Designed miniproteins, single chains. Designs and how they scored, part 9

Each design is a single chain, and the fold is of that chain. pLDDT is the mean over its residues in the fold that is shown.

## One batch from the design tools (miniprotein)

Design m284
Fold by ESMFold2-Fast:
Structure m284 (fold): chain A 74 residues (1-74)
Amino acid sequence: SMEERKELFERAEKLINQLSLEDINEVLKRTFGLDKPVKSKEEALKILRELIEKDPHLGRVFIGALEDEIKRKK
């Protein structure tokens, strides 16, 4: 649903704001095989929105990977 997609986006946006651009690119590479790094957090948010719109499950996978990256840095 649109409401579910909005909730997933808001969760992931908060996590993205806790990570550096370098960390976000590492997550995208490991989780989705994106070899070309994004140049800004805004580009990462665009990719996230596209993933959530395509499949909310892919959004949950991305959120889990972001949470794991935050835990890894502790």
Scores: mean pLDDT 81

Design m285
Fold by ESMFold2-Fast:
Structure m285 (fold): chain A 79 residues (1-79)
Amino acid sequence: MEEALKAAQEVLEERKAEIEEAKARAKELAAAGDVEAAKRLMAETMIRLLTEIAKAVRPYDPELAEKIEEKVREIEEKL
């Protein structure tokens, strides 16, 4: 568990700049009146992030990785 959490944190640190850029872009789209595009961009960014976290934690905690992938599927279905 601890090693899985550490692997997830490493992905978050590495993706920090990408997440901040996506957030800034989403705010720009929302300010321009394109709220749906902003929502879609944030959802796609979250799906990508969670998918990478699931891959990183799978060697340490396959059950947690599966739960994360199921959460990704749930988000995709609501798009």
Scores: mean pLDDT 81

Design m286
Fold by ESMFold2-Fast:
Structure m286 (fold): chain A 73 residues (1-73)
Amino acid sequence: SEREKILQELEEAAAEAQRLFAEGREEDAAHLVSTASKRARDGLLALGVSEEEAGRLVDEAVRRGFQRAIEEL
């Protein structure tokens, strides 16, 4: 579904941000996760997801991305 694609793209972006952070590219990492999170939230809202649920889903996807990248490092 479109919702699943949005969340998967966010999770992948969060994983990339965590790798950038590990490389010492902290500003790039912060910018990437911030912009990806905003895009995912806006996309979920456009699909009719509530603001509260969109926030929860975004936070969960970012957390999963970070956890995945830490295991790969």
Scores: mean pLDDT 86

Design m287
Fold by ESMFold2-Fast:
Structure m287 (fold): chain A 120 residues (1-120)
Amino acid sequence: SKELEEKIKKVEELKKKIEELFEKAKEALENKDYESAREYAEQVMKLAKEVAELVVEATDDAEKKKEIAEKYKKVVELYDKFIEALRNKDYESARKYLEELKKKVEELFEEAKKILEELK
């Protein structure tokens, strides 16, 4: 449907914005600008939540809602580890968790796109 195609395009647009925010967060960490790195990661989390919500709104299938919720939960867990590492001034772990967060956000996008395509 046209509405599903628009949701898929929105997920792709959000993916591009999140990829740009991850590059900015990585650059901020390299420049020891830990406050900007935190702010960029917070923006990633807001957009990742929007992706999960787009899927939940698109389907009444409880299993599909559960799958996207589980992917989003993994994203939140890594974000929390990243923020804790920054707070503890463990910048090596913060860099590692940011890379792992990026991978889990990519998994969230792939699941979101898969679910939306299956609803066509």
Scores: mean pLDDT 88

Design m288
Fold by ESMFold2-Fast:
Structure m288 (fold): chain A 64 residues (1-64)
Amino acid sequence: SAADAATVGRAAYHDVRTHLGASDEQARAVADAAAEAVANGDDGKTVSRAGREALLRLGLPAPG
């Protein structure tokens, strides 16, 4: 749902800002990727991969 996508996006934004020192622009890009995957009805593993791929594209550390 749109509400679920928004919730996941906000969580991803705060997580990468707090733990990875991401800029506002980088954190928004990660949040958008995760929210889009949720909006598309993707499972939790696919949502996590979308977020991880966004981190890698932005040159941020991705959890192992």
Scores: mean pLDDT 76

Design m289
Fold by ESMFold2-Fast:
Structure m289 (fold): chain A 66 residues (1-66)
Amino acid sequence: SLLAELRARVEASPTEEGQVEAIRDFLVSQGADPERVARLGAGVLAGDEAAEQELADLFRELLAAA
């Protein structure tokens, strides 16, 4: 399952930066705009709650469309 692969990659990442990068790469592989995902990932690492919510919404939308 794609979610199991993503989970394994996130769990293998010892840093929050690496975890965000794994999620970003996954979303891009599912057809997300790489520029938007990079911006949202940077916002999450900066502690932006709005960026966290938008990234979560994007993840949900792409999984529902697959």
Scores: mean pLDDT 76

Design m290
Fold by ESMFold2-Fast:
Structure m290 (fold): chain A 71 residues (1-71)
Amino acid sequence: STQQLIQGVKDAMVESARYLVEQGADPEEVVETLQKIAKRVLLERGVPEDVAEQAAEEIGKEVKKEVEKLK
């Protein structure tokens, strides 16, 4: 389902963000980059543009919350 796909992408982006920030990457750049990657992945998996954009924005917000906890 689309919701399961979005959840899987979210989980992958959150794990990637934690790893990158722990390796010394800038948290703001990590959030921006992973949000863009999430949108691209969703579009490539056939999610409509509007749904992919909204989901990627929500994933970006979740990634931001997780990396802010690491500060």
Scores: mean pLDDT 86

Design m291
Fold by ESMFold2-Fast:
Structure m291 (fold): chain A 74 residues (1-74)
Amino acid sequence: PSEEEFEGEVLLAFILIQYAVAKIAGDTELAKQLEKIVNEAEEALRSGDLEKVRELYEQAQKLIREHLAKEKAA
């Protein structure tokens, strides 16, 4: 694979790990949101849109940060 394809695969793998952790932890809202991002990232990677994969990775990180902030406030 190209370096760019490898980067995309690594970013997708990280989102998948975060999704799996949310699912195991019982964070159903976060897990559903991350599942949507995983599906979009898989499609972007398949189409070769690596910039979109990067955007989706950042979106996933933002959702996780927001979820953690809400848990501390709740």
Scores: mean pLDDT 81

Design m292
Fold by ESMFold2-Fast:
Structure m292 (fold): chain A 116 residues (1-116)
Amino acid sequence: ADAEMRALLREALARFLAAGLLTPAEVEELLREYEALARDATPENLEGAERGWGVRGVTAEQLAVGVTLGRMIAAVLDRAGRREEASRLAGEVVRAALAARLDEVRALVERALALA
């Protein structure tokens, strides 16, 4: 497992919770979805992500973190009335996570926090 990617997800969820942008129940739901994706990702899921996003070497952890962060950002920014930014930043964070670009993922999380 990519421990740094998992730590980044945990940090992001904690920061959104602390900012009042997520409820404890929403954090628990996102973590359950993350754990299911990380456990149940098939080689076909990973290959599909590589084709769809134009990235290579995708791990189950990167897929699970990317999808979970994307869902979080989309939901939070949509609730804040920032629908255009919600779709764009969610897509950008998924691509960055699938490409294992931890610095870019962190920057996108910071931007989403600032916009909410």
Scores: mean pLDDT 86

Design m293
Fold by ESMFold2-Fast:
Structure m293 (fold): chain A 72 residues (1-72)
Amino acid sequence: SHLDRQLERIRKRGDRLNLPKELVDSVISMVRQVVEQRGVTDPEQIDRIAEAAIRHLETVAEDLGLPLKPPP
């Protein structure tokens, strides 16, 4: 589904930001819960929610001073 693709995008971004898996999984669970509980079906709204989650992860990584994972 479109939601599952956006949740995977959040997971990949969190991994690249070198964030703990538990934190990233928590954010993904929150996004899924918000979308499902509020019945959000519009892809653009789902994209905006996912983008907000990614911005949150970026802010957390910046606040923690984490370096990006080196490219493969």
Scores: mean pLDDT 81

Design m294
Fold by ESMFold2-Fast:
Structure m294 (fold): chain A 66 residues (1-66)
Amino acid sequence: MDAGERAARAAREAAERGDGVAAASAHWQFYKSGKGSREGALRALEAAVAGDAAAAGEWAIQSAKA
């Protein structure tokens, strides 16, 4: 499996379980690994917030150091 696909799946699974920290970390790691673009990382952040809880979105924003 590709590292990007693994990160995306990890984020999805974590968000589904309510683990916002793991979800945010996985999305940010995907961007930092050079597999995605900055725009992709921001889109993933928005999707994570919409797909899970507000807590996940808050952690994702903090992880991105925005």
Scores: mean pLDDT 56

Design m295
Fold by ESMFold2-Fast:
Structure m295 (fold): chain A 73 residues (1-73)
Amino acid sequence: SDLEKALKAIDEGVKALAAGRYEEAIEKFREAIKYAKEAIEKNKNNPVLKQIAEAALRLAEELLALAEKKLAE
């Protein structure tokens, strides 16, 4: 599912970020944002999955901002 893809991309991005691989982390968090948005759209009629997808989107956006800040330093 798109939600599973978003969560996997977040996990892979976090591992890259922790390893100092900031460009890889940015790409993974961008991928996570894309899949989280698709998951929100596809789960309009499932409030639990929609809320999880919205939480994943917020987390991915915050982690993207952090990774971009680290790359710029």
Scores: mean pLDDT 90

Design m296
Fold by ESMFold2-Fast:
Structure m296 (fold): chain A 83 residues (1-83)
Amino acid sequence: GTRAQGRRALAALLVIKDSGAATVTVEGNTATVTFKGSQEVIDAVKAGLEALAAEGGATVTVDGKTATVTVNLTPEELAPLDD
């Protein structure tokens, strides 16, 4: 993936965080997304993250209510996502 695709992934993760649909924590260039809400919301967020992975801006692994997202950006560029 490209850095531009990574920046698009960051923008999508910020929207998810700001919506309250998930809690996001960051370590390095990896974001851990913990889903909140109904199964329908979880399925929608999961589909969105898998679409980001298909574009090459991130790699995504989903396990239950948690997704691990490694973004094609530096840790400094992911700092706005850390909470």
Scores: mean pLDDT 77

Design m297
Fold by ESMFold2-Fast:
Structure m297 (fold): chain A 83 residues (1-83)
Amino acid sequence: MEITEEVERAIREGVKPEEIREKIVKVLKENPSDMEVTIDAFAALAVIVDAELRERQARMAELRAAHPDLSKEEILAILEAER
């Protein structure tokens, strides 16, 4: 079973990243000696991180376009406040 494919599908279906991470951690805990599961789980976590980074970059670009007078630091402060 390719955990990465299931994670990509869950992201597309709008499942919260926290829920997906919890499921991956559970699989790791249930299969601690399985190297293949461990590698696939870490690859799946990387997919989540990449998706979160892309959403953050898209929001940053949107904020910069809306507020061209603000500095990088000020835009980052807005992103932090939105969390």
Scores: mean pLDDT 74

Design m298
Fold by ESMFold2-Fast:
Structure m298 (fold): chain A 63 residues (1-63)
Amino acid sequence: SEKLNDLVAQLVDEIITQQLSPKQAIILAVNSFIDQLDLSLAQALQLAQIVVQNAYGAEPSSI
């Protein structure tokens, strides 16, 4: 899903650029996923955790 991948990349860049805490990063990602992709809170939270892990040096999808 191209739109999802673009949004994830944008959010990771935003988190790094603004030096957000993990809590602030989760809030930003959750709100963005709900607003732009119309996801449920549960789905948005799961994706937000992946975004935070990627931004802070964890890569759950490959290595």
Scores: mean pLDDT 77

Design m299
Fold by ESMFold2-Fast:
Structure m299 (fold): chain A 65 residues (1-65)
Amino acid sequence: IDVEKAFKEAAEKARKENTEEAINEFEAIGDGVAKKAYAEDEEKGKKLKEEMQKKVEELKAEYEK
């Protein structure tokens, strides 16, 4: 629960700041969240990692505009 909330908050922060630093911070948080989830539930960890990677690509596309 807290893990998913932290992920969403980090993604929103990166979007609002629209900077490379914020995107890198989100990626680091997402990676840590996915690794923790993977240790508890492999399926959830994989989904979070994929969602994080997709979100990072979306944020980079917005940043490059």
Scores: mean pLDDT 72

Design m300
Fold by ESMFold2-Fast:
Structure m300 (fold): chain A 93 residues (1-93)
Amino acid sequence: LTPEQLEAVQRIFREFDERAPYVDELRKNNDLKSLVLENSRAIGFRLALEGKSAEEAAERAREIARKMGVTEIEEEAAELARRTAEETKALLK
């Protein structure tokens, strides 16, 4: 990453913390569902930085929730990854 890109990434992280306060609540309960949802945000962010679509991020998050046996949150994980990817792409404009 260039210094300019690193600065942009740091700004995005700060805005995500302000816009997704329930991530802090998920961290307080370190159960499997909370970890999967936290990972879904990371997937959305990472795949958006790689130039992937929000739908690709959603599918990846859904797949991981399924593999980890928390199928009841597959759609919540997918939606969180999709939203995070869309927000990341908007901030990178």
Scores: mean pLDDT 71

Design m301
Fold by ESMFold2-Fast:
Structure m301 (fold): chain A 103 residues (1-103)
Amino acid sequence: GAGTASARFTVTAAGTYSLLATNTGDQEVLVRVIDAATGEVLAEVTVKAGGTAAATFTVTAPGVVEVVATGLGAAGTSTVDVRLVDERGVVIGSATLTVTQAA
């Protein structure tokens, strides 16, 4: 199965948020923002090896979002730095997600 890593972030206000993801590994990674209460996927972005990607999502009520990184390569390790920023550009959370995909 695909390797996964995740981090949870508390969102204190409704509004528009951006996910910024940087992949420093050699494997492509799928990054999803999920509403932790409902399991709804709020945003999805594919981050290429050595690349950076962004996605925008809307939160309708304060709560917790889970950012999940899934390896799309056949084998290897990718490190993905994720940042969540609000509509004013203020970073509300960051994490480093390490995904290992076994062959």
Scores: mean pLDDT 82

Design m302
Fold by ESMFold2-Fast:
Structure m302 (fold): chain A 107 residues (1-107)
Amino acid sequence: SSAGEEVELSTEPLPEDPSLWRTTTAIRTPKGELLGEATGVGRTQLEASRAALENAIKWLEEQGLEAEVHEVADPEEFRAIVNEGYEAHAVFPGETGPLVVVGKKKP
């Protein structure tokens, strides 16, 4: 239960088209176990990172979870999200704090 989880992103030029960027992120349990990965492609590193974030949300929804992204500037904001039954699965860089991709089991 920490808002300060490490960002596990890899961003590189796309080998088949170096004018594009590819971001890959790991999707993990709160305990750090690997569940899967999401990849995004864009014309900038930021666009590729955002595409990877969107694809991580989509992946969690395909697993039957209700998925959301929250920019967590304060640990108390993260505690509120966890108290609603959400678990953190991926972390991306944000403007004021990390962007945390969270998932909750559907009823």
Scores: mean pLDDT 78

Design m303
Fold by ESMFold2-Fast:
Structure m303 (fold): chain A 77 residues (1-77)
Amino acid sequence: SSLDEEFERILNEGAARVGAAVLAGDYEAADRAERETLEEIRELLKKAGQSEEEINEKLEEAKQYLETTRRLAELVK
């Protein structure tokens, strides 16, 4: 669906920003990118009429993905 495509786009763009910030040693930028990505996803899903349960499940999925990206970037820094 277009919603799934937009979710994946936001998540991938956010992960790229988190990874780039970690590689640059800018942890404040990494934290901001993670927060902004999760906020954008929440707003997308809320606007799409998703339930609170569905929003929470997708945010947990996104958070895990961003945390994994951060850890991988830290290993290669």
Scores: mean pLDDT 90

Design m304
Fold by ESMFold2-Fast:
Structure m304 (fold): chain A 54 residues (1-54)
Amino acid sequence: MERAMELLRKGKEYEEQGKNGLAASYVTAAGIIAIAETGEDFPAVKKYNEIKVK
């Protein structure tokens, strides 16, 4: 879970820098880790995706 949150933070930072491709990669990795650890979507990853769509 902590790794998913770190990847999500990195993705958000890249998106704020205008590097949407890198941001997408980090968010995808965070989602995969969250699902693997919890068996379902992790709230931090979901929240990031919701916020990303401004």
Scores: mean pLDDT 68

Design m305
Fold by ESMFold2-Fast:
Structure m305 (fold): chain A 67 residues (1-67)
Amino acid sequence: SLSPAEQEYLRVRRERPDDVEAFKAAGQRYIDEAVAWAEKVRGPETAAALRDGLEARMQEELDRLSA
């Protein structure tokens, strides 16, 4: 199941596709939540790798929205 922050991120993409700032804010909240959880459960190295991957995916999506 999706986390609340991930659900909000997907909701913003669907309902507010032209609101780049809302997309960035929701995406950052999702990343911060996922990374904080990973750091507590799996440690800082795994959390850092997850942050890099999620930020790369967010940037790819932002590039698509800005095209």
Scores: mean pLDDT 80

Design m306
Fold by ESMFold2-Fast:
Structure m306 (fold): chain A 51 residues (1-51)
Amino acid sequence: MEIPDKKHVVIHARSKEEAAELMGVSRGTISGMVNGDNIIKDGRGYTFIIE
């Protein structure tokens, strides 16, 4: 039971600033997403691995 990766993105970065630049969003958005409080409003799931 595998679902295509079209709805899920994994971002591996060394800092919140790098993750924000890779995603084209603000650093605050990345902080919220890493803490599970926010999500990008594109209907996709994001997993952030910082360090």
Scores: mean pLDDT 64

Design m307
Fold by ESMFold2-Fast:
Structure m307 (fold): chain A 118 residues (1-118)
Amino acid sequence: LSKLLPVLEQYLYDSSVNVRKAVANAVLSLAKQASSEELPQLLPLLIKMLKNPLNNEEEVLLPILEAVKVIAEKLKNPELLEPLIPILEELKKNKNQYSLPVQKAIEEALSAIEKRLN
């Protein structure tokens, strides 16, 4: 995992939607396959991707939000999810800028995190 993360970080801010979509899908795939001990290494990437104002396309945001949900379900230390809450709440406040599938994915990601912190 540690050798792949710097390569993915190189392309997080790429001007091409297709490149950012490929990175988002790669992070989702890594989240599904990673051990619970490796999952914390993906959190800084997900935070950067969610905070990137260029990532407003459904095809980029959906894999990112799905990766958040997967990590929330698998992560050993749920406290590490706390920095994602204000970011996702900000996206929810700006919901009118996003498609209905993205709005639903934001709600599902928040719900998954809240379930782990109770």
Scores: mean pLDDT 83

Design m308
Fold by ESMFold2-Fast:
Structure m308 (fold): chain A 137 residues (1-137)
Amino acid sequence: EEEIEKSAEKAIEKGREYLLNKDYDTAIKWYEKAIELDPENAEAWRNLGRAYAAKGDYDKAIEYFEKALEIKPDPQVYADLAMTYLEKGDLDKAIEWVLKAAKLPGGEQGVLRVMMWLLLQGREDELVRISKALAEA
């Protein structure tokens, strides 16, 4: 509809609806529409990264999360990058992004999200290594 076609925010809302239903390809199309309407919308770039991560395309997810950070530094996007690197198996890069998140205002929420995610996944060895890096920082 014309209203959705002209609103980046409404395109993001449609993308989130499809993402929750695990229709990642349709979610991506709506987030791409949001970016077409507003290329400086950090939330649209972040959600595009989240959709690609959900599909297992971690390299594209990283690219789009980095684009979101170029627009707006956000500790939640640093957490998204850390978790994406963990899923890719790159623990050293994940630690770098967790340490960067910890230095941002409100970064404790991003760090907590990564730590809770590792606990819920039973990934105790990675949790211990990240905890040690945070303590030594």
Scores: mean pLDDT 86

Design m309
Fold by ESMFold2-Fast:
Structure m309 (fold): chain A 65 residues (1-65)
Amino acid sequence: MNAELTEGLALMEFWMAGVKVESAEVKDDTVYITAELTTEEDRKTVERIKETAKNMGVKLVIKEK
């Protein structure tokens, strides 16, 4: 279980998908990301990231801006 690795993977996936990330931080075992979600593809990217976090046993909180 690695929250920092999960954050890095999530940020990379958002960057590759062209999603604007406003902020990202790790507190304890939880990853917090604020992202601008505008398209259906952005939503699918969020679903993929949530699945990755779940498989890694990391809590993920994504906020829309």
Scores: mean pLDDT 81

Design m310
Fold by ESMFold2-Fast:
Structure m310 (fold): chain A 69 residues (1-69)
Amino acid sequence: MELEKAIEFAKKLAPRAAELAKYYGVSYAQRFADEELDRFAEKYGFSEAVRRVARLIFYEEIGKLLKES
């Protein structure tokens, strides 16, 4: 359940991060993604393992959106 929430959050946030990457660069978007994931994980008390999986999915979704743009 925690993993599913983290994955859903990452997928919902990925389009915004991809948009930021177009204007400010990939490093800025990755920092934004990490900060948003950290805030979300703190709010819901996610484990380090769940955070790592969500981050991987986040980066994969950003990469897909950038290739299609």
Scores: mean pLDDT 77

Design m311
Fold by ESMFold2-Fast:
Structure m311 (fold): chain A 80 residues (1-80)
Amino acid sequence: SVQDVFQQLKQILEDYRAGRISEEEAVARIKQLLLTMTPEQRLQVFALAEQELSDEDLTLLGELVARAGEELQREQDARA
């Protein structure tokens, strides 16, 4: 569900901020979540993030999601 995915994203942000996981691990977990979502679910999750997250957490999420998207694109290009 959208709520379950959002809770997983919040946990990834918290684990990364607390130093429990590396940036590479945070990006890897976000990549896996992105692959489990439909385009409609991604829109709903990011809309929820804009409403519920602080500006600092939203900025961090944006940076990690951008890196995850770049890695997914690079992996797709490497298989071509």
Scores: mean pLDDT 83

Design m312
Fold by ESMFold2-Fast:
Structure m312 (fold): chain A 89 residues (1-89)
Amino acid sequence: NEIDELVKILLDDQAPLEEKVAAVEEFVNIKDKEKLAELVRKMLEKEGLFDEAEELEEKMLNAKTEEEISEVLRETFNRIVEERLKKRS
């Protein structure tokens, strides 16, 4: 499915930054907030961040501007990076 494919691209450490940015832009510009919230939840759940998945899903659903949507997506990536770094220690 399209959301699962986007999650795969966004969580792929080897995917080019340009490809990840394009995937995010596609989602922000053409998908509804429910689909963005699902994307955020699935990404965080795959990393074991269940509490943060709920928190950031709610923030996405309440976002009213493209800037707020981008901020939630950026925070999602930051939380995932932080979690992956913890697992490397």
Scores: mean pLDDT 74

Design m313
Fold by ESMFold2-Fast:
Structure m313 (fold): chain A 93 residues (1-93)
Amino acid sequence: SRADELLAEGRRLAEEIRKLVKEAYENMDDFEKLQEILKKIAELERRLQDVFGELMEIDPEAAAEFARYLGRLGNEYLDEFRKISEKYKEYKK
């Protein structure tokens, strides 16, 4: 179904974001590379929001379950993301 296609695409995007967060964490001391990775994350997050928006219109229950999945996945890298954010703020000072 279209909902199944959107869920599969959303999961692929979420997993790619997870990999890029890890790459950003491993490269926090390289400001130019960090900026490039964060730009890629922002683009994937925009695509993920588009997928989520369409999913909400066609299958709100699947969208709710997907939101829970994204929350669980986000919790796995929350510490890494916080450290990346702190490092990025240091570069912008």
Scores: mean pLDDT 87

Design m314
Fold by ESMFold2-Fast:
Structure m314 (fold): chain A 74 residues (1-74)
Amino acid sequence: SYSTALSYLDQALKAVEEGDFETAIEYVGQALREAGLSSAVEQVKSLMESNKDDPEMLKSIVKTLKLHIAERAA
């Protein structure tokens, strides 16, 4: 569900803030699958891996995904 996807993205944001990149990317993958966006998982993972040393960019990526999923939930 979109609600479950948003919950996973909140957990991903917390993981980024804690410096746990591996946990953050796992939660983003779970969120995309829950939102029916499984086809985007590899592209988003690659984007996050390219920015793994930039926590502000990682947070921006997760927040952008939250906005897109929230729009679909409305």
Scores: mean pLDDT 84

Design m315
Fold by ESMFold2-Fast:
Structure m315 (fold): chain A 72 residues (1-72)
Amino acid sequence: EEAVEIAREVLDKLVELGFITPEGAENIRRVIEEDPDLALPILRAIAVTAKDQGNEEAAKIAEEGIRRLESL
């Protein structure tokens, strides 16, 4: 429950930033709603991708979500 909400907030911010498409975010949300344990590894993958692309803002958004999930 809480993991799904954290992931939704992170994905919404990434869509607002233009890092992820709305369709991409919806697909990821569906995956996490079916298996909340995937939220952490998915956000970690997003953080790595953002850093590789030099998008520090997207990386920080994903890393903040990771920290919130790890606190659960």
Scores: mean pLDDT 84

Design m316
Fold by ESMFold2-Fast:
Structure m316 (fold): chain A 108 residues (1-108)
Amino acid sequence: GSVASAKATLTVPRSGTYEAVLTSDVPLEEGRAAFVQLVLPGQGPVTLAMALGSKEGTRTVELPAGTYDVEVVVYDAKPEDSGTYTLELRDPETGEVVASATAEVKVE
């Protein structure tokens, strides 16, 4: 396994507090982690959401309106972890999807 990653663009239409959820069209193997990070110049990566196989994959985040570069990262990645990974920002009160970003991760 090696680190596999893919970048996407997330557009947040309104400043607010969101529930960040990471989903995948492929199941992660037990013990394998995927997460989404904000890519910010001059700062360390900020984790928005964690692995699909964990109920801990949902995280509350505060984000200003704007366009962000996000990166989906899979640690100790194997070919079977290749797939479409989707970050959703949901309204914490309604569960409505307010913004999303999709990345295709390829592991060779």
Scores: mean pLDDT 72

Design m317
Fold by ESMFold2-Fast:
Structure m317 (fold): chain A 79 residues (1-79)
Amino acid sequence: SRELIQKAIEEAIRHYELGLEALRQGDLESAREHFEKAVSTLLEAAKKLKELGDTKSAQRLEDLAEGLRRSGQRYLEEA
């Protein structure tokens, strides 16, 4: 559903922003945890969308999760 997609994206963005703030403060452990939560939120929503038969929206959330995973890893490596 559109509501499920919107909620998942908003929650993932919130966690990603908290991860970036933790990096700014030098808290690598908190940053890693927040980036992991951002990715997990999108993947869990993608799983639910697949169960509902919305494979296309699930793929979009999985692609977004992969992008966030790679960006988060890069930020942690550069910190």
Scores: mean pLDDT 88

Design m318
Fold by ESMFold2-Fast:
Structure m318 (fold): chain A 100 residues (1-100)
Amino acid sequence: SEMEKLAQEGNELVSRFEQLVGEVRLLLRENSDKIPKEKYEEVLKRLEELEKEGERLWKEFEEAYEKKDKEKAKETIERLKELTKEVERILEEVKELAEK
C-alpha cells in the first residue's frame, strides 16, 4: 500500500539521518584540534536543532500514519528529506574545516 511505502521510506530516511549525524559528531571529535572552538560549538548547536526538528517530524509522521493521512505523511517525509540534506551540508562544511 502507499502508506506502507511511506513508512519504509521514512524508516530509511531516519536511519540515514542518524548515520550522517553520527559521522559529523565523529569528525568533530577526531578533528577538534583543527576546528576553531567557536565554529565547533556552532556546528554542535546546528546539529542539536536539526535532531530536535527531526524528532518532532517523526512524531508528526507517526500521527499521520495512525490516522491514514497520506498527504500529511508525504509532507512529513519531504521535510525529513530536507533535514537529511541539511546534515549532508554540515558534513561537507566540517570536512572542509578538518582539512585546514
Scores: mean pLDDT 87

